# Designed miniproteins, single chains, continued (2), part 45

Each design is a single chain, and the fold is of that chain. pLDDT is the mean over its residues in the fold that is shown.

## One batch from the design tools (miniprotein)

Design m5527
Fold by ESMFold2-Fast:
Structure m5527 (fold): chain A 60 residues (1-60)
Amino acid sequence: MEDARKAAEAARAAGTAAGAAASAHQWGLVIGPDGFKGAREAAETGDAEAGVRGAERGAE
């Protein structure tokens, strides 16, 4: 995909992932630090594709 199209799609996915992360915050007490580490690293990398992949892995 072109970077422009990928960036637009990643921005939408980041918005969805942020909402899911807010809900998952309460479940973080049950999931434990391993789940948090993966999600945090994706966000800190600031890589749009990493954000999308993180959301997909969380869904699996």
Scores: mean pLDDT 55

Design m5528
Fold by ESMFold2-Fast:
Structure m5528 (fold): chain A 77 residues (1-77)
Amino acid sequence: GREELERRAEEALRLLREAYRHAGGEFDGDVDEYRRTTGLSPEEIVRVARDTLRGLLDAQPSPRLRELLRRAEELER
């Protein structure tokens, strides 16, 4: 249901925040603020967070970023 999709989007943004902290960058936002700013649905937030995590891993390979990406990929299924 919608509550499950929202929870997955919240988890995806949490994983993305952890990835940015690990990479020494900045990411500040929650699901509602991100959605209002970008106009993305919960499902689109999960996809964008996963794709961004994959890009971070490609640029800065680390075991921590790989684990965060794995968790984000699980949220799509």
Scores: mean pLDDT 74

Design m5529
Fold by ESMFold2-Fast:
Structure m5529 (fold): chain A 55 residues (1-55)
Amino acid sequence: SMDEIMDLGSQAVLNTAKGLIYKKMGKIKESQIYFAKADELIAKEKELIEEMKKK
């Protein structure tokens, strides 16, 4: 649904922000974890957008 797409987008932004904060702190391993989570959320968002456009 549209609400799910918007939520996934918001969560992706939040995880990207956390990744950037950890990177600034020199916590490279933690930053990579949050960037990976953001990438997964972006992929899920794109999948749902494609599903909505085809229905």
Scores: mean pLDDT 82

Design m5530
Fold by ESMFold2-Fast:
Structure m5530 (fold): chain A 85 residues (1-85)
Amino acid sequence: IDEEVQEIVDELKITRQEVIDYIRERLKKTGSKELVKAEALLTLTYNRKVELEGKTIDEALKSVDDFKHRMILHTLKTHGVDYKA
């Protein structure tokens, strides 16, 4: 887990351990470290923003910095998720 994960942890007030545990569980299922990491970042970013601020995914994306925004968009496109309902 690298600097980008720590930034998300700090911003969303989630623990680094929560991110690590989520990624570890997903690794057991998929075996793809890159896909698991991207999926975890998307899920944690979206869920924590909704949970803490009551925001939609569009509103959550507006509040992240350019790097996090690009990572989330890349994850959504990779998994075929349309975040604009």
Scores: mean pLDDT 53

Design m5531
Fold by ESMFold2-Fast:
Structure m5531 (fold): chain A 58 residues (1-58)
Amino acid sequence: SAREAAIAQMKAFAEQALAIADRELAQAKKNPKDADLAEKGYARLKAGLDALVAQAES
């Protein structure tokens, strides 16, 4: 269905966004002063994407 296709595309987008964010986090963690803030940013992004997918499936 169109709904299933849309949810699949949303999940693919979330996976791609997190893969990019994971690479950015790895680079940011090379600087100790930025590591904590970068990890918090990543956690917020992941939580937001997880919530978006959950809302689409509800």
Scores: mean pLDDT 83

Design m5532
Fold by ESMFold2-Fast:
Structure m5532 (fold): chain A 82 residues (1-82)
Amino acid sequence: SLLEEFRKLLEELKALRLEYMKEETPELVQEIKEKMKEISELWRKIREQEPAVRLEALRLTLETMVPVGLEAARKHLEKLAK
């Protein structure tokens, strides 16, 4: 239940961040901030679970967000190189 909800929120955050990288809008910034807050609150509950649940949540986070982070870093470096 918690892990499935967490996965869904991570997928939604990934979609928003990828959309923001294509076109930066104030609306997307707000949606991303709100989604990050939801994820943080759910993560607080996950931290109280057994180690196996916490490790799975960390694995989901890395699998979902590492590609987004790499793309964001690439775009950031591209902007700095202008």
Scores: mean pLDDT 81

Design m5533
Fold by ESMFold2-Fast:
Structure m5533 (fold): chain A 87 residues (1-87)
Amino acid sequence: NAALDELAEKAAAGKVSIEDIRKYLDPDGSGYVDRKTARELARRVAERLGLDPELADKIVDYYDKNGDGKISVTDLARALRDLALAA
C-alpha cells in the first residue's frame, strides 16, 4: 500500500502529522483508523527504524484503550511518535 509506505517514511523521520493520517487513512472524516491498518502502518515504521514489529503491535494496542478495534487519528499519531522515540 503506497499510502502506508509514504506515511511510514514520514513517521520514521518524525515528520508525520495528524493531517497526513487524516488525508490517507481517514478520508471520510470519522476521526478513527481501523486497528489492523494502524498496526500495519506501525509495523512498517518499526521495520524502517530497525525495531521489533511486536513493539509496533504493543504500542498500537496500548492506544486502543476501548478495545473496540479502532484507534483515533490523534492516538495513532502518538503511537507513531512513541515508536520513533523508541529507536
Scores: mean pLDDT 80

Design m5534
Fold by ESMFold2-Fast:
Structure m5534 (fold): chain A 83 residues (1-83)
Amino acid sequence: MEEKRRLEEIQKEIDEIEEWASNLIFEIVSKGLSKTELQERVNEINKRLGGVISLPENIDEAVGVTVQAANYAIKKLREEAAS
């Protein structure tokens, strides 16, 4: 894209990422997802981030990975806003 995105649009994407991460963490913790289900969720995150995150072995790792993915995406958006 040749146009700089508006700060308002970037903030909306940050809010959407935070909501997505909160919902995924709630689902992981509340539903007790299996290792396969956790790995499927992380593969979805990896598609968005370009394959940077290792697959989780347990719920705690899956929560940590989700937080890391959200923070990475938010950092990229904030860097775009600052440019």
Scores: mean pLDDT 69

Design m5535
Fold by ESMFold2-Fast:
Structure m5535 (fold): chain A 95 residues (1-95)
Amino acid sequence: LEELVAEARAAIAAGDPRAFDLVLELLRLGADEEAEELLRELLARSRDADPETQRRLAEALARLLLRQARRHPEEVDVAEAEAQIAAELAELDAL
């Protein structure tokens, strides 16, 4: 794992187009925190890249963040569910 992370970081620093594939491999291995860090760095370094490349990177990051939220529902989902319940109760109270 550490070797793959090091390779991905080196590829990002070098502007190697394979950097994205290396980050996707980290995601496949479940290294979500490392993949998030590397995706954010790749996006920042891809400021001058074509819009399609920027879009793919942004989509990969969004999917990763959604996957992380689902793994920790107590931190994200419970508060959202409580807010929805409160809104429905307020709506019933207004009737």
Scores: mean pLDDT 67

Design m5536
Fold by ESMFold2-Fast:
Structure m5536 (fold): chain A 67 residues (1-67)
Amino acid sequence: SGLELAVKEAERGLEELGVMDATVEEALEALKRAGYSLAATALDEVRRHAVGPDATAREAVEALRKM
C-alpha cells in the first residue's frame, strides 16, 4: 500500500539524514530537500492531523505506521 511505502521511505530517509529525533518540521524540510517526497507528504499530514507541531519525526512515523 502507499502507506507502507511512505513509512519505509520515512524511516530510511530520516535515519540517513540524521533527523529521526528532530522536530517533525525540521525533518520535513530535510526530507523535501533530499527528495523523499512521498515520506514528506505523509508526515506533513500526520503532523497536521495526528501528532501536532511539537512532535518528533520518530513520533510522527510511529503515528503514520499505526494508521
Scores: mean pLDDT 82

Design m5537
Fold by ESMFold2-Fast:
Structure m5537 (fold): chain A 79 residues (1-79)
Amino acid sequence: SEAERLVEEALKLIKEAEKKLEELIKNKDYDGALKIVNELAVKMQKVLDALRAAGAFEAARELEARVQRLFQKTYEKIK
């Protein structure tokens, strides 16, 4: 379904961002980490809006929570 494709897209975006953030934080490139967070936030907002438009409210909520946890964890490591 369309919702399943959007969930797969969201998960790929999150996993790619997690990999990039791990490398950047390991190298103490905190400016680079903030750029990845901002890029993911923009891309995820579009996917989450599309999921909600498709009626996939539970999936959107769970993905949003996962992204917010990733952002919080990242901010705590770079402050």
Scores: mean pLDDT 88

Design m5538
Fold by ESMFold2-Fast:
Structure m5538 (fold): chain A 105 residues (1-105)
Amino acid sequence: MKELEELIRKAVESLKTNHELPPDEEMEKLNRLVEELIEQGREGEIVEIALKILAELADESTPIGQLVIALANRDLERIRAILEKHLDPADAEAALAAVREILEL
């Protein structure tokens, strides 16, 4: 799990700083670990690690940054409030249902 966290962090930092994905070798390692976890039914762990890293690197002044932080904290009320502010009611409800499924809430 720590190796997956380090690879995801490196990928997010590379995209944020250079607007580019990490080298292919690092991406291949990340893809292999992701595929292994999905095969094991552990995709929820991938989502939790990715959200944690994205939240640490998120810009709190942006709507997307605020949403990522709320997702990482599993703050369903904050997630709902952000979605309802920026999406039509039907789209907000669909997005919230998807979030609940992914986060198992």
Scores: mean pLDDT 73

Design m5539
Fold by ESMFold2-Fast:
Structure m5539 (fold): chain A 68 residues (1-68)
Amino acid sequence: SDSDQINQLVEEEKQKLEKQFPEFSELIRSVLDHVKNYLIQRKYSVEQAQQALQTVSKDLTDYLKSLE
């Protein structure tokens, strides 16, 4: 199902970001869990979810790099 594929995409992105920013693993999980739930609840297609995740991942990466 689309939900299962979206869940997999989000889990892969979590693992990638947690590896890059291990000190922020809890924040990364919280943000991406919220995004996952939003995408699934709003019935996003896999393609729409993938595009949204790319934007969120970039913005989150920029934000995490700005933190002290």
Scores: mean pLDDT 86

Design m5540
Fold by ESMFold2-Fast:
Structure m5540 (fold): chain A 85 residues (1-85)
Amino acid sequence: SNREAAEEILDEMLRKFGVELSPEQREAAIELLERILEDLEKNGVEELTEKKRLYYIFAFSIVAGLSVEQAEYLLDLAIERVKER
């Protein structure tokens, strides 16, 4: 499921950067990742414009307090997950 994929992707990023999120930040990040995975599956990775990529990076910063580097890493993992299907 997209929820299980979102949880796995988030945990991989958190492990990579040695970062812990509050329960509220974790849930917000998972919900945002689910929406991103749904969008990428529906529209294809090729439709991910630079503007849309920047919007998602910004959204992670606002909802989960992630740095730009952390958010980019998360988004790249989501893109890889969709490409593997």
Scores: mean pLDDT 85

Design m5541
Fold by ESMFold2-Fast:
Structure m5541 (fold): chain A 81 residues (1-81)
Amino acid sequence: SLEEQLEAAKKEVEERLEEEVKKNPELRPYYDSALAFAISAIERETKETGKVPTEEELEKIVEIAVQTARWKAEQAAKAAA
């Protein structure tokens, strides 16, 4: 069902973001905001198109969330220096 596909997509981005935070612990403070962004993007796309984002689109969403978190972490590091 569409609902099951939506839940699977949400789990996919959660797992991908968790792996990124494991590789880059400095992103941990931004994990919740990154996940919220990714889930919102998936839900919005699904409601607007009637289809869950493709694997490629999910990868793009995660990439944007990670890049934004990295930018925030870099800004925080500069402010602390």
Scores: mean pLDDT 84

Design m5542
Fold by ESMFold2-Fast:
Structure m5542 (fold): chain A 62 residues (1-62)
Amino acid sequence: SAADERALAGVRAAIATGEASAIAAAYHGAKLMVERSPDPAARAEAARLAEEARALLQKLGR
């Protein structure tokens, strides 16, 4: 859906900033999409982005 496309674009943009607070917000948003989106392709991409955000937060939180 257009809403899922916009949400995924927002997650990617937040990850691209490299800011911990933005990446943390993107992680939570992606996790909610994995739970709530009816689109399996959107859920799969959100799961991938959530894992990417989680890995970045671990590197930044050292």
Scores: mean pLDDT 83

Design m5543
Fold by ESMFold2-Fast:
Structure m5543 (fold): chain A 81 residues (1-81)
Amino acid sequence: MSKERKAVSLISAGNISLVGAEFNAELGERLGSEEFLRDAINDAETGKISGEKGADLSGDQALRDAMAARSDELIARAREL
């Protein structure tokens, strides 16, 4: 019960941070803003940390790897600009 709820909460928080990272990357690209691109990297790193903790609690290695990969993609995208 509590372990599953904690895992879902952490996964949700991680996903929200990754969505925020994507939004900041898109705004940084459209506005030519280095600050939004930096925020995208920070949000992606935060999403990876929370998502990995949640995935570990759920025992879902595939989800852990997927959230890490998504974070790494967003960081690479923001750095290419």
Scores: mean pLDDT 85

Design m5544
Fold by ESMFold2-Fast:
Structure m5544 (fold): chain A 111 residues (1-111)
Amino acid sequence: MSEALKLAEEVLKNLDRLIEAVRAGADPETIIDLANEVKANVSRLLQAVRKELTDPETLEKVIKLAKEIFAEIDEMIRAVRNGDRDAVLEHAERAKKLAEEMYKLIKEALS
């Protein structure tokens, strides 16, 4: 399996852990730490896809989805600071949906 595909799977697993932590009522610091881990792994994924994806259109779509994931995670962190648990969960679930779309594009391009 490619490095990009492995990192894309890791991003999905990190988002699942983040959503579970939110549902379990973890403290704000723990949720923000997990959110920053998602951002760090998406950044690593972008480095890998730039090396492994040869189709410019697919690469551009993956980069766009990654930017949208960053935006959702930043909104989620803002919601954590505001104590809005429903908004935190909503943004985390939107980030997961975007990451699933990103994973599918990477898998189809590299399989």
Scores: mean pLDDT 89

Design m5545
Fold by ESMFold2-Fast:
Structure m5545 (fold): chain A 67 residues (1-67)
Amino acid sequence: VEKEIRKYGEELLKKAPKELHPDLKKAIEIAIEVAKEALAAGLSKEVAIQMGKSVLDTLVEQAERDH
């Protein structure tokens, strides 16, 4: 799950302005933790990855509003 979420986040970083990079890097780490917790709770790898990506998308939208 970590590799899939980092790859998704790296693509977002390439498109984002430099000002958002610190916030996006934090969002990636949060998304990875959410996915790991989902796996620990007994959810499938596919569901865990989708939850992580959804969290990342939400945090990116918030960072864009703040900048």
Scores: mean pLDDT 80

Design m5546
Fold by ESMFold2-Fast:
Structure m5546 (fold): chain A 89 residues (1-89)
Amino acid sequence: MLSPEEILEELRKLLEELEKTEDEEEKRELLDRMEELIEELRRNYPDDVEALEEALKLLRRALKIEEDRELILRLIGLILRIIGDLIEL
């Protein structure tokens, strides 16, 4: 099983891949993997994970309804910042 630190690093890498891809199938697969990792992370950081879960839900919805690209990139940036803060703590 992945450690919390390994989960956070994997989430960061998946978000970087999501930012680079324009393939809708790849986006879905990356988001599904991120949701699995966040559920694992919730067991170790329940209070910190709530913001991350909410941001990922917003990102998934924004991608599904083909929301403004700028908003999607901002949501990815927000999630990356939350992950960075958790890794440094």
Scores: mean pLDDT 73

Design m5547
Fold by ESMFold2-Fast:
Structure m5547 (fold): chain A 84 residues (1-84)
Amino acid sequence: MKEEVEKILKEIEEIEKKLEELLKEKPEYKEELEKILLEVQILLGLGHIAYGIGLLTKDYEFAEKILKKLLEKVKELLKEAESL
């Protein structure tokens, strides 16, 4: 479902924003947080590629499955960052 794919992308974008806020709040962990943020940004890029495939094929089931896995990894990265 296209709407579900777009919802997951927005959730990943919100997590990216939270990580940028953590960088401002915890400058002593800048190196660690920048590495986590970069990985989240790469995963978001992969999410946009999956969404593009969904748009081209009109099959959002595969895109949704990929994006759900990406979101799970992004949430793990957020927990790692919050534990600093």
Scores: mean pLDDT 86

Design m5548
Fold by ESMFold2-Fast:
Structure m5548 (fold): chain A 62 residues (1-62)
Amino acid sequence: MESLQQLVDMHRALYNEDWETARKMAEESPNPELRKVVLEGIDNKLPPELMSQRMSDVYLKE
């Protein structure tokens, strides 16, 4: 996975409310914490802005 490009692509899918694409990208992610955050966000219908912040927190805490 290209960490930066994949994160940008996931962000784009979330901002477009393309939950199917975002879910698929999360499932293909080798990062289990990122996968969990995105899938839980989709299941709980979190706003894209909040999901973006949570995804960034996962990358920043590495």
Scores: mean pLDDT 73

Design m5549
Fold by ESMFold2-Fast:
Structure m5549 (fold): chain A 78 residues (1-78)
Amino acid sequence: MDELMEKAKQGDEKAQKQLRDLATKYAIDGNVDMAMDLSKALAEGGRLSDVNLIGGTAYEKGQYGSASGINSVLAESK
């Protein structure tokens, strides 16, 4: 996981895609800690639009904890 996150931060598009899919799954599953950690790595890699979409998806699924946490990541990463 950590190596995948580091590659995503460095702009590895394959790692970023895999990390986005994982962040989305954790967010809709209500795993706030993992959703936030993976979203931070995506944000550091310049994928702010992906982070915004993950947060929106969590909100639509009623996972308000994940949505709030991801929104905090997005706000601090701009």
Scores: mean pLDDT 81

Design m5550
Fold by ESMFold2-Fast:
Structure m5550 (fold): chain A 85 residues (1-85)
Amino acid sequence: MTVEIRLEGTTMGPQGEPLPMKVVAYLEGDDPEGRERGLRFADSLRLTTSAKEGVDRFIELVKEGLSLKRLEIEIDGRKLTLRYT
């Protein structure tokens, strides 16, 4: 089963300005390495976004044994895609 989680918030730019940030995380079942990546990613989001409820839900799902498969990040219109095999 693949679960999609969407997070929206703001991050700080180089001048301390608020930049819009969107994250879409795709999670799939029992992969211990992917789970570790998911937890590490969730911790980094706590430092950079106001999307607290989305981060809390993401942590809960990773804790329940889902692993991070794909990550899409958009900051101020710039998109980055990370894929995990």
Scores: mean pLDDT 68

Design m5551
Fold by ESMFold2-Fast:
Structure m5551 (fold): chain A 100 residues (1-100)
Amino acid sequence: MPKPSEEVAKKAAELAKRAVAAIFAGEEGAEEAVEALEEIAELAKSEDPEVTFAAEIAATMVAIAAGVLRAAGEELPEEVREALRRAMEAAAEGAKAFGL
């Protein structure tokens, strides 16, 4: 498999930042949050462990941000909650595939 470029790791970080910013924007950010989370889920399905690991970190960062909002009494739109769930599941499956 080709090794991931530094660009892929940067893309995962930017997707996490976009998803977090969109989540804090509430309903107006829902579409962008879903798109960013779907891209993170796609990266998590990579056969390259470095790409999968970058996606796992990205999904975890977004999950932490969502947890902070829930602790503050804010509820995420259902579409965002479903997209986050899928991204986290994809990241967890990637971790299992590499024994981590």
Scores: mean pLDDT 77

Design m5552
Fold by ESMFold2-Fast:
Structure m5552 (fold): chain A 76 residues (1-76)
Amino acid sequence: SEAREFVEKQLPAAKEYLKETFDEETYERALELVEAAARLALRQYELHEKGEEPSAEERAELEAVRARLAAFAAEL
């Protein structure tokens, strides 16, 4: 899938940037959030390609990751 290829190409560069920019503790937190966001983005794209809607659980996971990203950004 195009989304998978995009993530596979971009994620290594994003991880390198985070590792060079933040201390180890902040890097680990940022890495977890970036990987969670990438996983959800790939899943949303997969569902979109199939013409399917996210489940209630998948919608809740997306909201949770969005909230975590917003909270993390507010700490920077």
Scores: mean pLDDT 75

Design m5553
Fold by ESMFold2-Fast:
Structure m5553 (fold): chain A 87 residues (1-87)
Amino acid sequence: SELDKLLAELSKQLHQLEKEYQEKLAKAKTVEEVKKIEDEYLARVRELAEQLKATGDPLLELVGDAEVRAVEEEVKKTVEEFEKKEK
C-alpha cells in the first residue's frame, strides 16, 4: 500500500538521519557546533513527523508528535551534558 511505502521510506530517512547525527556529534569540538547539529537534527525529525501527520492517520500523528517531543528532550539533555563536560 502507499502507506506501507511511506512508512518504509520515512523509517529509512530517520535511520540515515540518526546515523549522520551521531557521526556529526562525534566530530563536534565546541558547544556551538553541538547546538547547530542538534538544531538541524530536530528540524529534520519535525519534517518527518509532518509527513506522518499528512497521512491523516491519528495513530501516526501521535507517533510523530511523540517522536518530536522525545528528540526535543534528548537535544536539550545532550547540550546540557556537553556543557557540563566543558566545566
Scores: mean pLDDT 79

Design m5554
Fold by ESMFold2-Fast:
Order: C-alpha cells, then sequence, then structure tokens
Structure m5554 (fold): chain A 73 residues (1-73)
C-alpha cells in the first residue's frame, strides 16, 4: 500500500538522520582530542563532511519521494 511505502521511506530517513548524528558526535569527540595531529584532524573533518553530504542527498531524495506519495493519498 502507499501507506506502507511511506512508512518504510520515513523509517529509512530516520535511520540516516540517526547515523549522521552518531558520525557528527564521533567527529566532534575526535576533533576535541588534543593528542591528535593536524593531519589526523583534517582527515576526520574530510571523512565527516563527505559522509554528511552523501546522507543529506539521500535524505532529500527520500523526502521528495515521501512528498510525492503523500500527494497521491
Amino acid sequence: SLEEKIKELREQKELLKQQQARYQAWADKKLADPSLSEEEKQLVQQMNQQALQQADQKIAELEAEIARLEAEL
């Protein structure tokens, strides 16, 4: 059903948001560590930025599909 598909997409979106929050928290902890070198901190920032951008794109795609399906209800 449309309702089941919308529910699945909403669940996928929430999982991606939770994953982003966990990655951001991990990166924040790493960047606050005074024992890390500047090169290591730069790598953490690059990895986190890439992961956030990829997740943002997927979330936007899911939101667009949810809106499309909701318009059919």
Scores: mean pLDDT 86

Design m5555
Fold by ESMFold2-Fast:
Structure m5555 (fold): chain A 87 residues (1-87)
Amino acid sequence: MEEEIEKLREEADKLKKQYLEARTMANSYEALATIYEKKAEQSPEFKELAEKYRKMAEDYKNQADTLKSEYEKVQKELEEAERRFKE
């Protein structure tokens, strides 16, 4: 059924978008973590905030890696579904 291929394409596009968004957020929180780590050297009060942003950056990196793996799986399923329709 064509509907299966259509759903796989939609899922792949959604996962790719989510992956790019997560990657962008990871980069943004990495920059914030670096800035607040610098501030924490002068004011220990910023240490907790620096650690929070560092954790957020790592969480978004892990999310991006998971989304990339799911995207690659869906792309392979799409290629195999298209191949099956030839026979």
Scores: mean pLDDT 84

Design m5556
Fold by ESMFold2-Fast:
Structure m5556 (fold): chain A 74 residues (1-74)
Amino acid sequence: MSPQERSDFAYNSGTTTSTLLSRAGLTDESNQAYNLGTQASTAYSNGDWVTGDRYMDQLFSLSTRHLDQIRRAA
């Protein structure tokens, strides 16, 4: 992936996860998901793959912790 493709992927992952958490009534977690995706997107656009991957790992961990609530809301 190019830096732009990776950045776009991170932003879309964060916004999608944020929407799912918001629908589940998890407002704080929704805001956290959006912030993690945005931070990963910025890191990737700057070529900082290590920082970007770290934020993406945090985003995936967040979604996994709340998977049951996300599934009920989806």
Scores: mean pLDDT 83

Design m5557
Fold by ESMFold2-Fast:
Structure m5557 (fold): chain A 96 residues (1-96)
Amino acid sequence: MTPEERRREAREAVRGAAGAFKDAIQSLKEGNLKEASIYLVAGLLHLAAARFLEPSEEVEKAIEYARKAGQALDQGNVEEAIKNLEKARDYAERAA
């Protein structure tokens, strides 16, 4: 894999994560916690791929906030989950 190909694939992965987190936030606002959890997992898988291809501080922060969102969902704290997903999305967008 060329450095250019790796950077492109990493950017596509972080964009995928940002999109998944946006969908997770929307699902939470609509009261669909199950759907939000599916999107959260999808976003984390995209970030894992991005981390493997091009590790960065922004990708690590996105993973940190996405994990905090998952913990908030496990506790039933939808407001905290949305705040952490918004931070995860912001860091994923910065990594693009």
Scores: mean pLDDT 89

Design m5558
Fold by ESMFold2-Fast:
Structure m5558 (fold): chain A 73 residues (1-73)
Amino acid sequence: RWEELLRRAAETRERIRRGGIDAVTADELNLLHAVELARQGIDALRAARDRYRALGVDEGAAIYDEVLAAHLA
């Protein structure tokens, strides 16, 4: 699971490199950001998830929660 998320994040980063920021969706950017935060530590990732939940952006919160669960498994 975590290996799959790392691969997807790497693909998103490559698409940005190749086609610029406009080449990726908001969901892909959120996934990339969540994976990068997980590399920094669980506290940063958890804080980002909680911020999205507080704002009522359940879709964004779900992406960060999924990355957190996969990284800690």
Scores: mean pLDDT 74

Design m5559
Fold by ESMFold2-Fast:
Structure m5559 (fold): chain A 102 residues (1-102)
Amino acid sequence: SLEEVLEDILRLQALLAEFRRLVAERAPQSELLAVLDRLAALAEEIARRYGFPPERVAELRRLFAEARRRLEAGDYEGALALAEEAVGLTVTLLLEAHLAAQ
């Protein structure tokens, strides 16, 4: 439903906003990893519920895996850029899946 689509987008944006705040505050790596893991888990849940193509799911997993690697290396800004790309892709695919079902 449109309501579920909007709720999923708001949840993705809320977690991304929390991640951006933690990056800006130079929060401990463990806190950033926890939020990134929650964001990746939400994207995986959305991909399953909306039936994203396997190649797109693989791309999302690659982006989140690279973001995690950047965080572990202390590259907070690089991790944020990849997380923003992953969320943007998830929102695009979610909207495309919803429109195709109409």
Scores: mean pLDDT 90

Design m5560
Fold by ESMFold2-Fast:
Structure m5560 (fold): chain A 62 residues (1-62)
Amino acid sequence: MEAERAAEEARRAGLAAGAGAAGKTSQWGDLHTYEEGGGPEEARRAAERGAAASRRSPKSPV
C-alpha cells in the first residue's frame, strides 16, 4: 500500500500542478527538497503525466 499510496498522491500532485500551473514553483520545490526524494519513481511519473495533460488541455469554457 505504501507504493500505491505514493503513486496516488503523485497523481493528485501532478493533476494539481498541471491544472493549477500555479506560480508556486520555488515554494513547493523547497519543501520536497528536504525530504531528499519525495516519493517513488512511479509517483514522479504520475505527477508529470497529470501536469503534462493539464498543460496540453487548458481548462477553457468552450
Scores: mean pLDDT 53

Design m5561
Fold by ESMFold2-Fast:
Structure m5561 (fold): chain A 65 residues (1-65)
Amino acid sequence: MVVEVTLEVDTSSLSGEARQLAIRLAQVQVGLQAQKLKAELEKKYPDEDIEVKAYVVVDGERIEV
């Protein structure tokens, strides 16, 4: 079973350095959410091969974590 987790971030009001930091923090957050979801799914469906993919969408651009 493949599950995708996506976090959308609007960085249009941020400077270059603040924008990069916001993207990095968003990647960390969606990664943690994906790990938690994978653990919950593996606990509920132990016989399933669970793959969780995490993405950040920044100003319309999709970036895999």
Scores: mean pLDDT 81

Design m5562
Fold by ESMFold2-Fast:
Order: sequence, then C-alpha cells, then structure tokens
Structure m5562 (fold): chain A 94 residues (1-94)
Amino acid sequence: MEAVQKLIEELAKELGIELDEPLNTEEKLKEALKKIFEAYKKLPEEKQKELRELLEERYAKLKPEDQKLLLELLAEVGNSWAQLELELADAKEL
C-alpha cells in the first residue's frame, strides 16, 4: 500500500498535480489516478513515454500485492491506462 501511495505521489509531482493527502484509501488513490490520467492525456508523446518508463521501473520494484493493486486502480481510470497496464504486464516477460 505505502509503495503504491508513494508512486502515485511521484507521478502527481511530475505532472504538477496537488493531491488530497494522505492517500490512505482506495477511493483517494483512484481520485489521484483520475487526475494524473487527465493530465497525462494532455502531455506530448515524449513526456507520456517518460512517465510510462518511470511507472514501469517503479512497478517492477513493487511487491506482487502492490503490483496487483496498481493494475486494478489503473484499469478503473480508462482505456489509455488499461493499455499501459498490458504494457507493464508484457514488460515483465521480456
């Protein structure tokens, strides 16, 4: 849980998004990811790639339970993030 919270906080900081802390519930994590997703869609392709690479690197360092939680949260925020979820899963087999 804490590792997922820190990752979401890092993504928000990179996008200049202010979050309602503490991110101590799944609802708050989903709200934060929705804000991050909206900002992410407005970024140029180069910045979107940088954030995907950051997310993949952090995801690989998470515990299996935290990895599952992050993927479930990403699926809730839309198709672009659902696609990223698939990319993260595939990257682990490369």
Scores: mean pLDDT 72

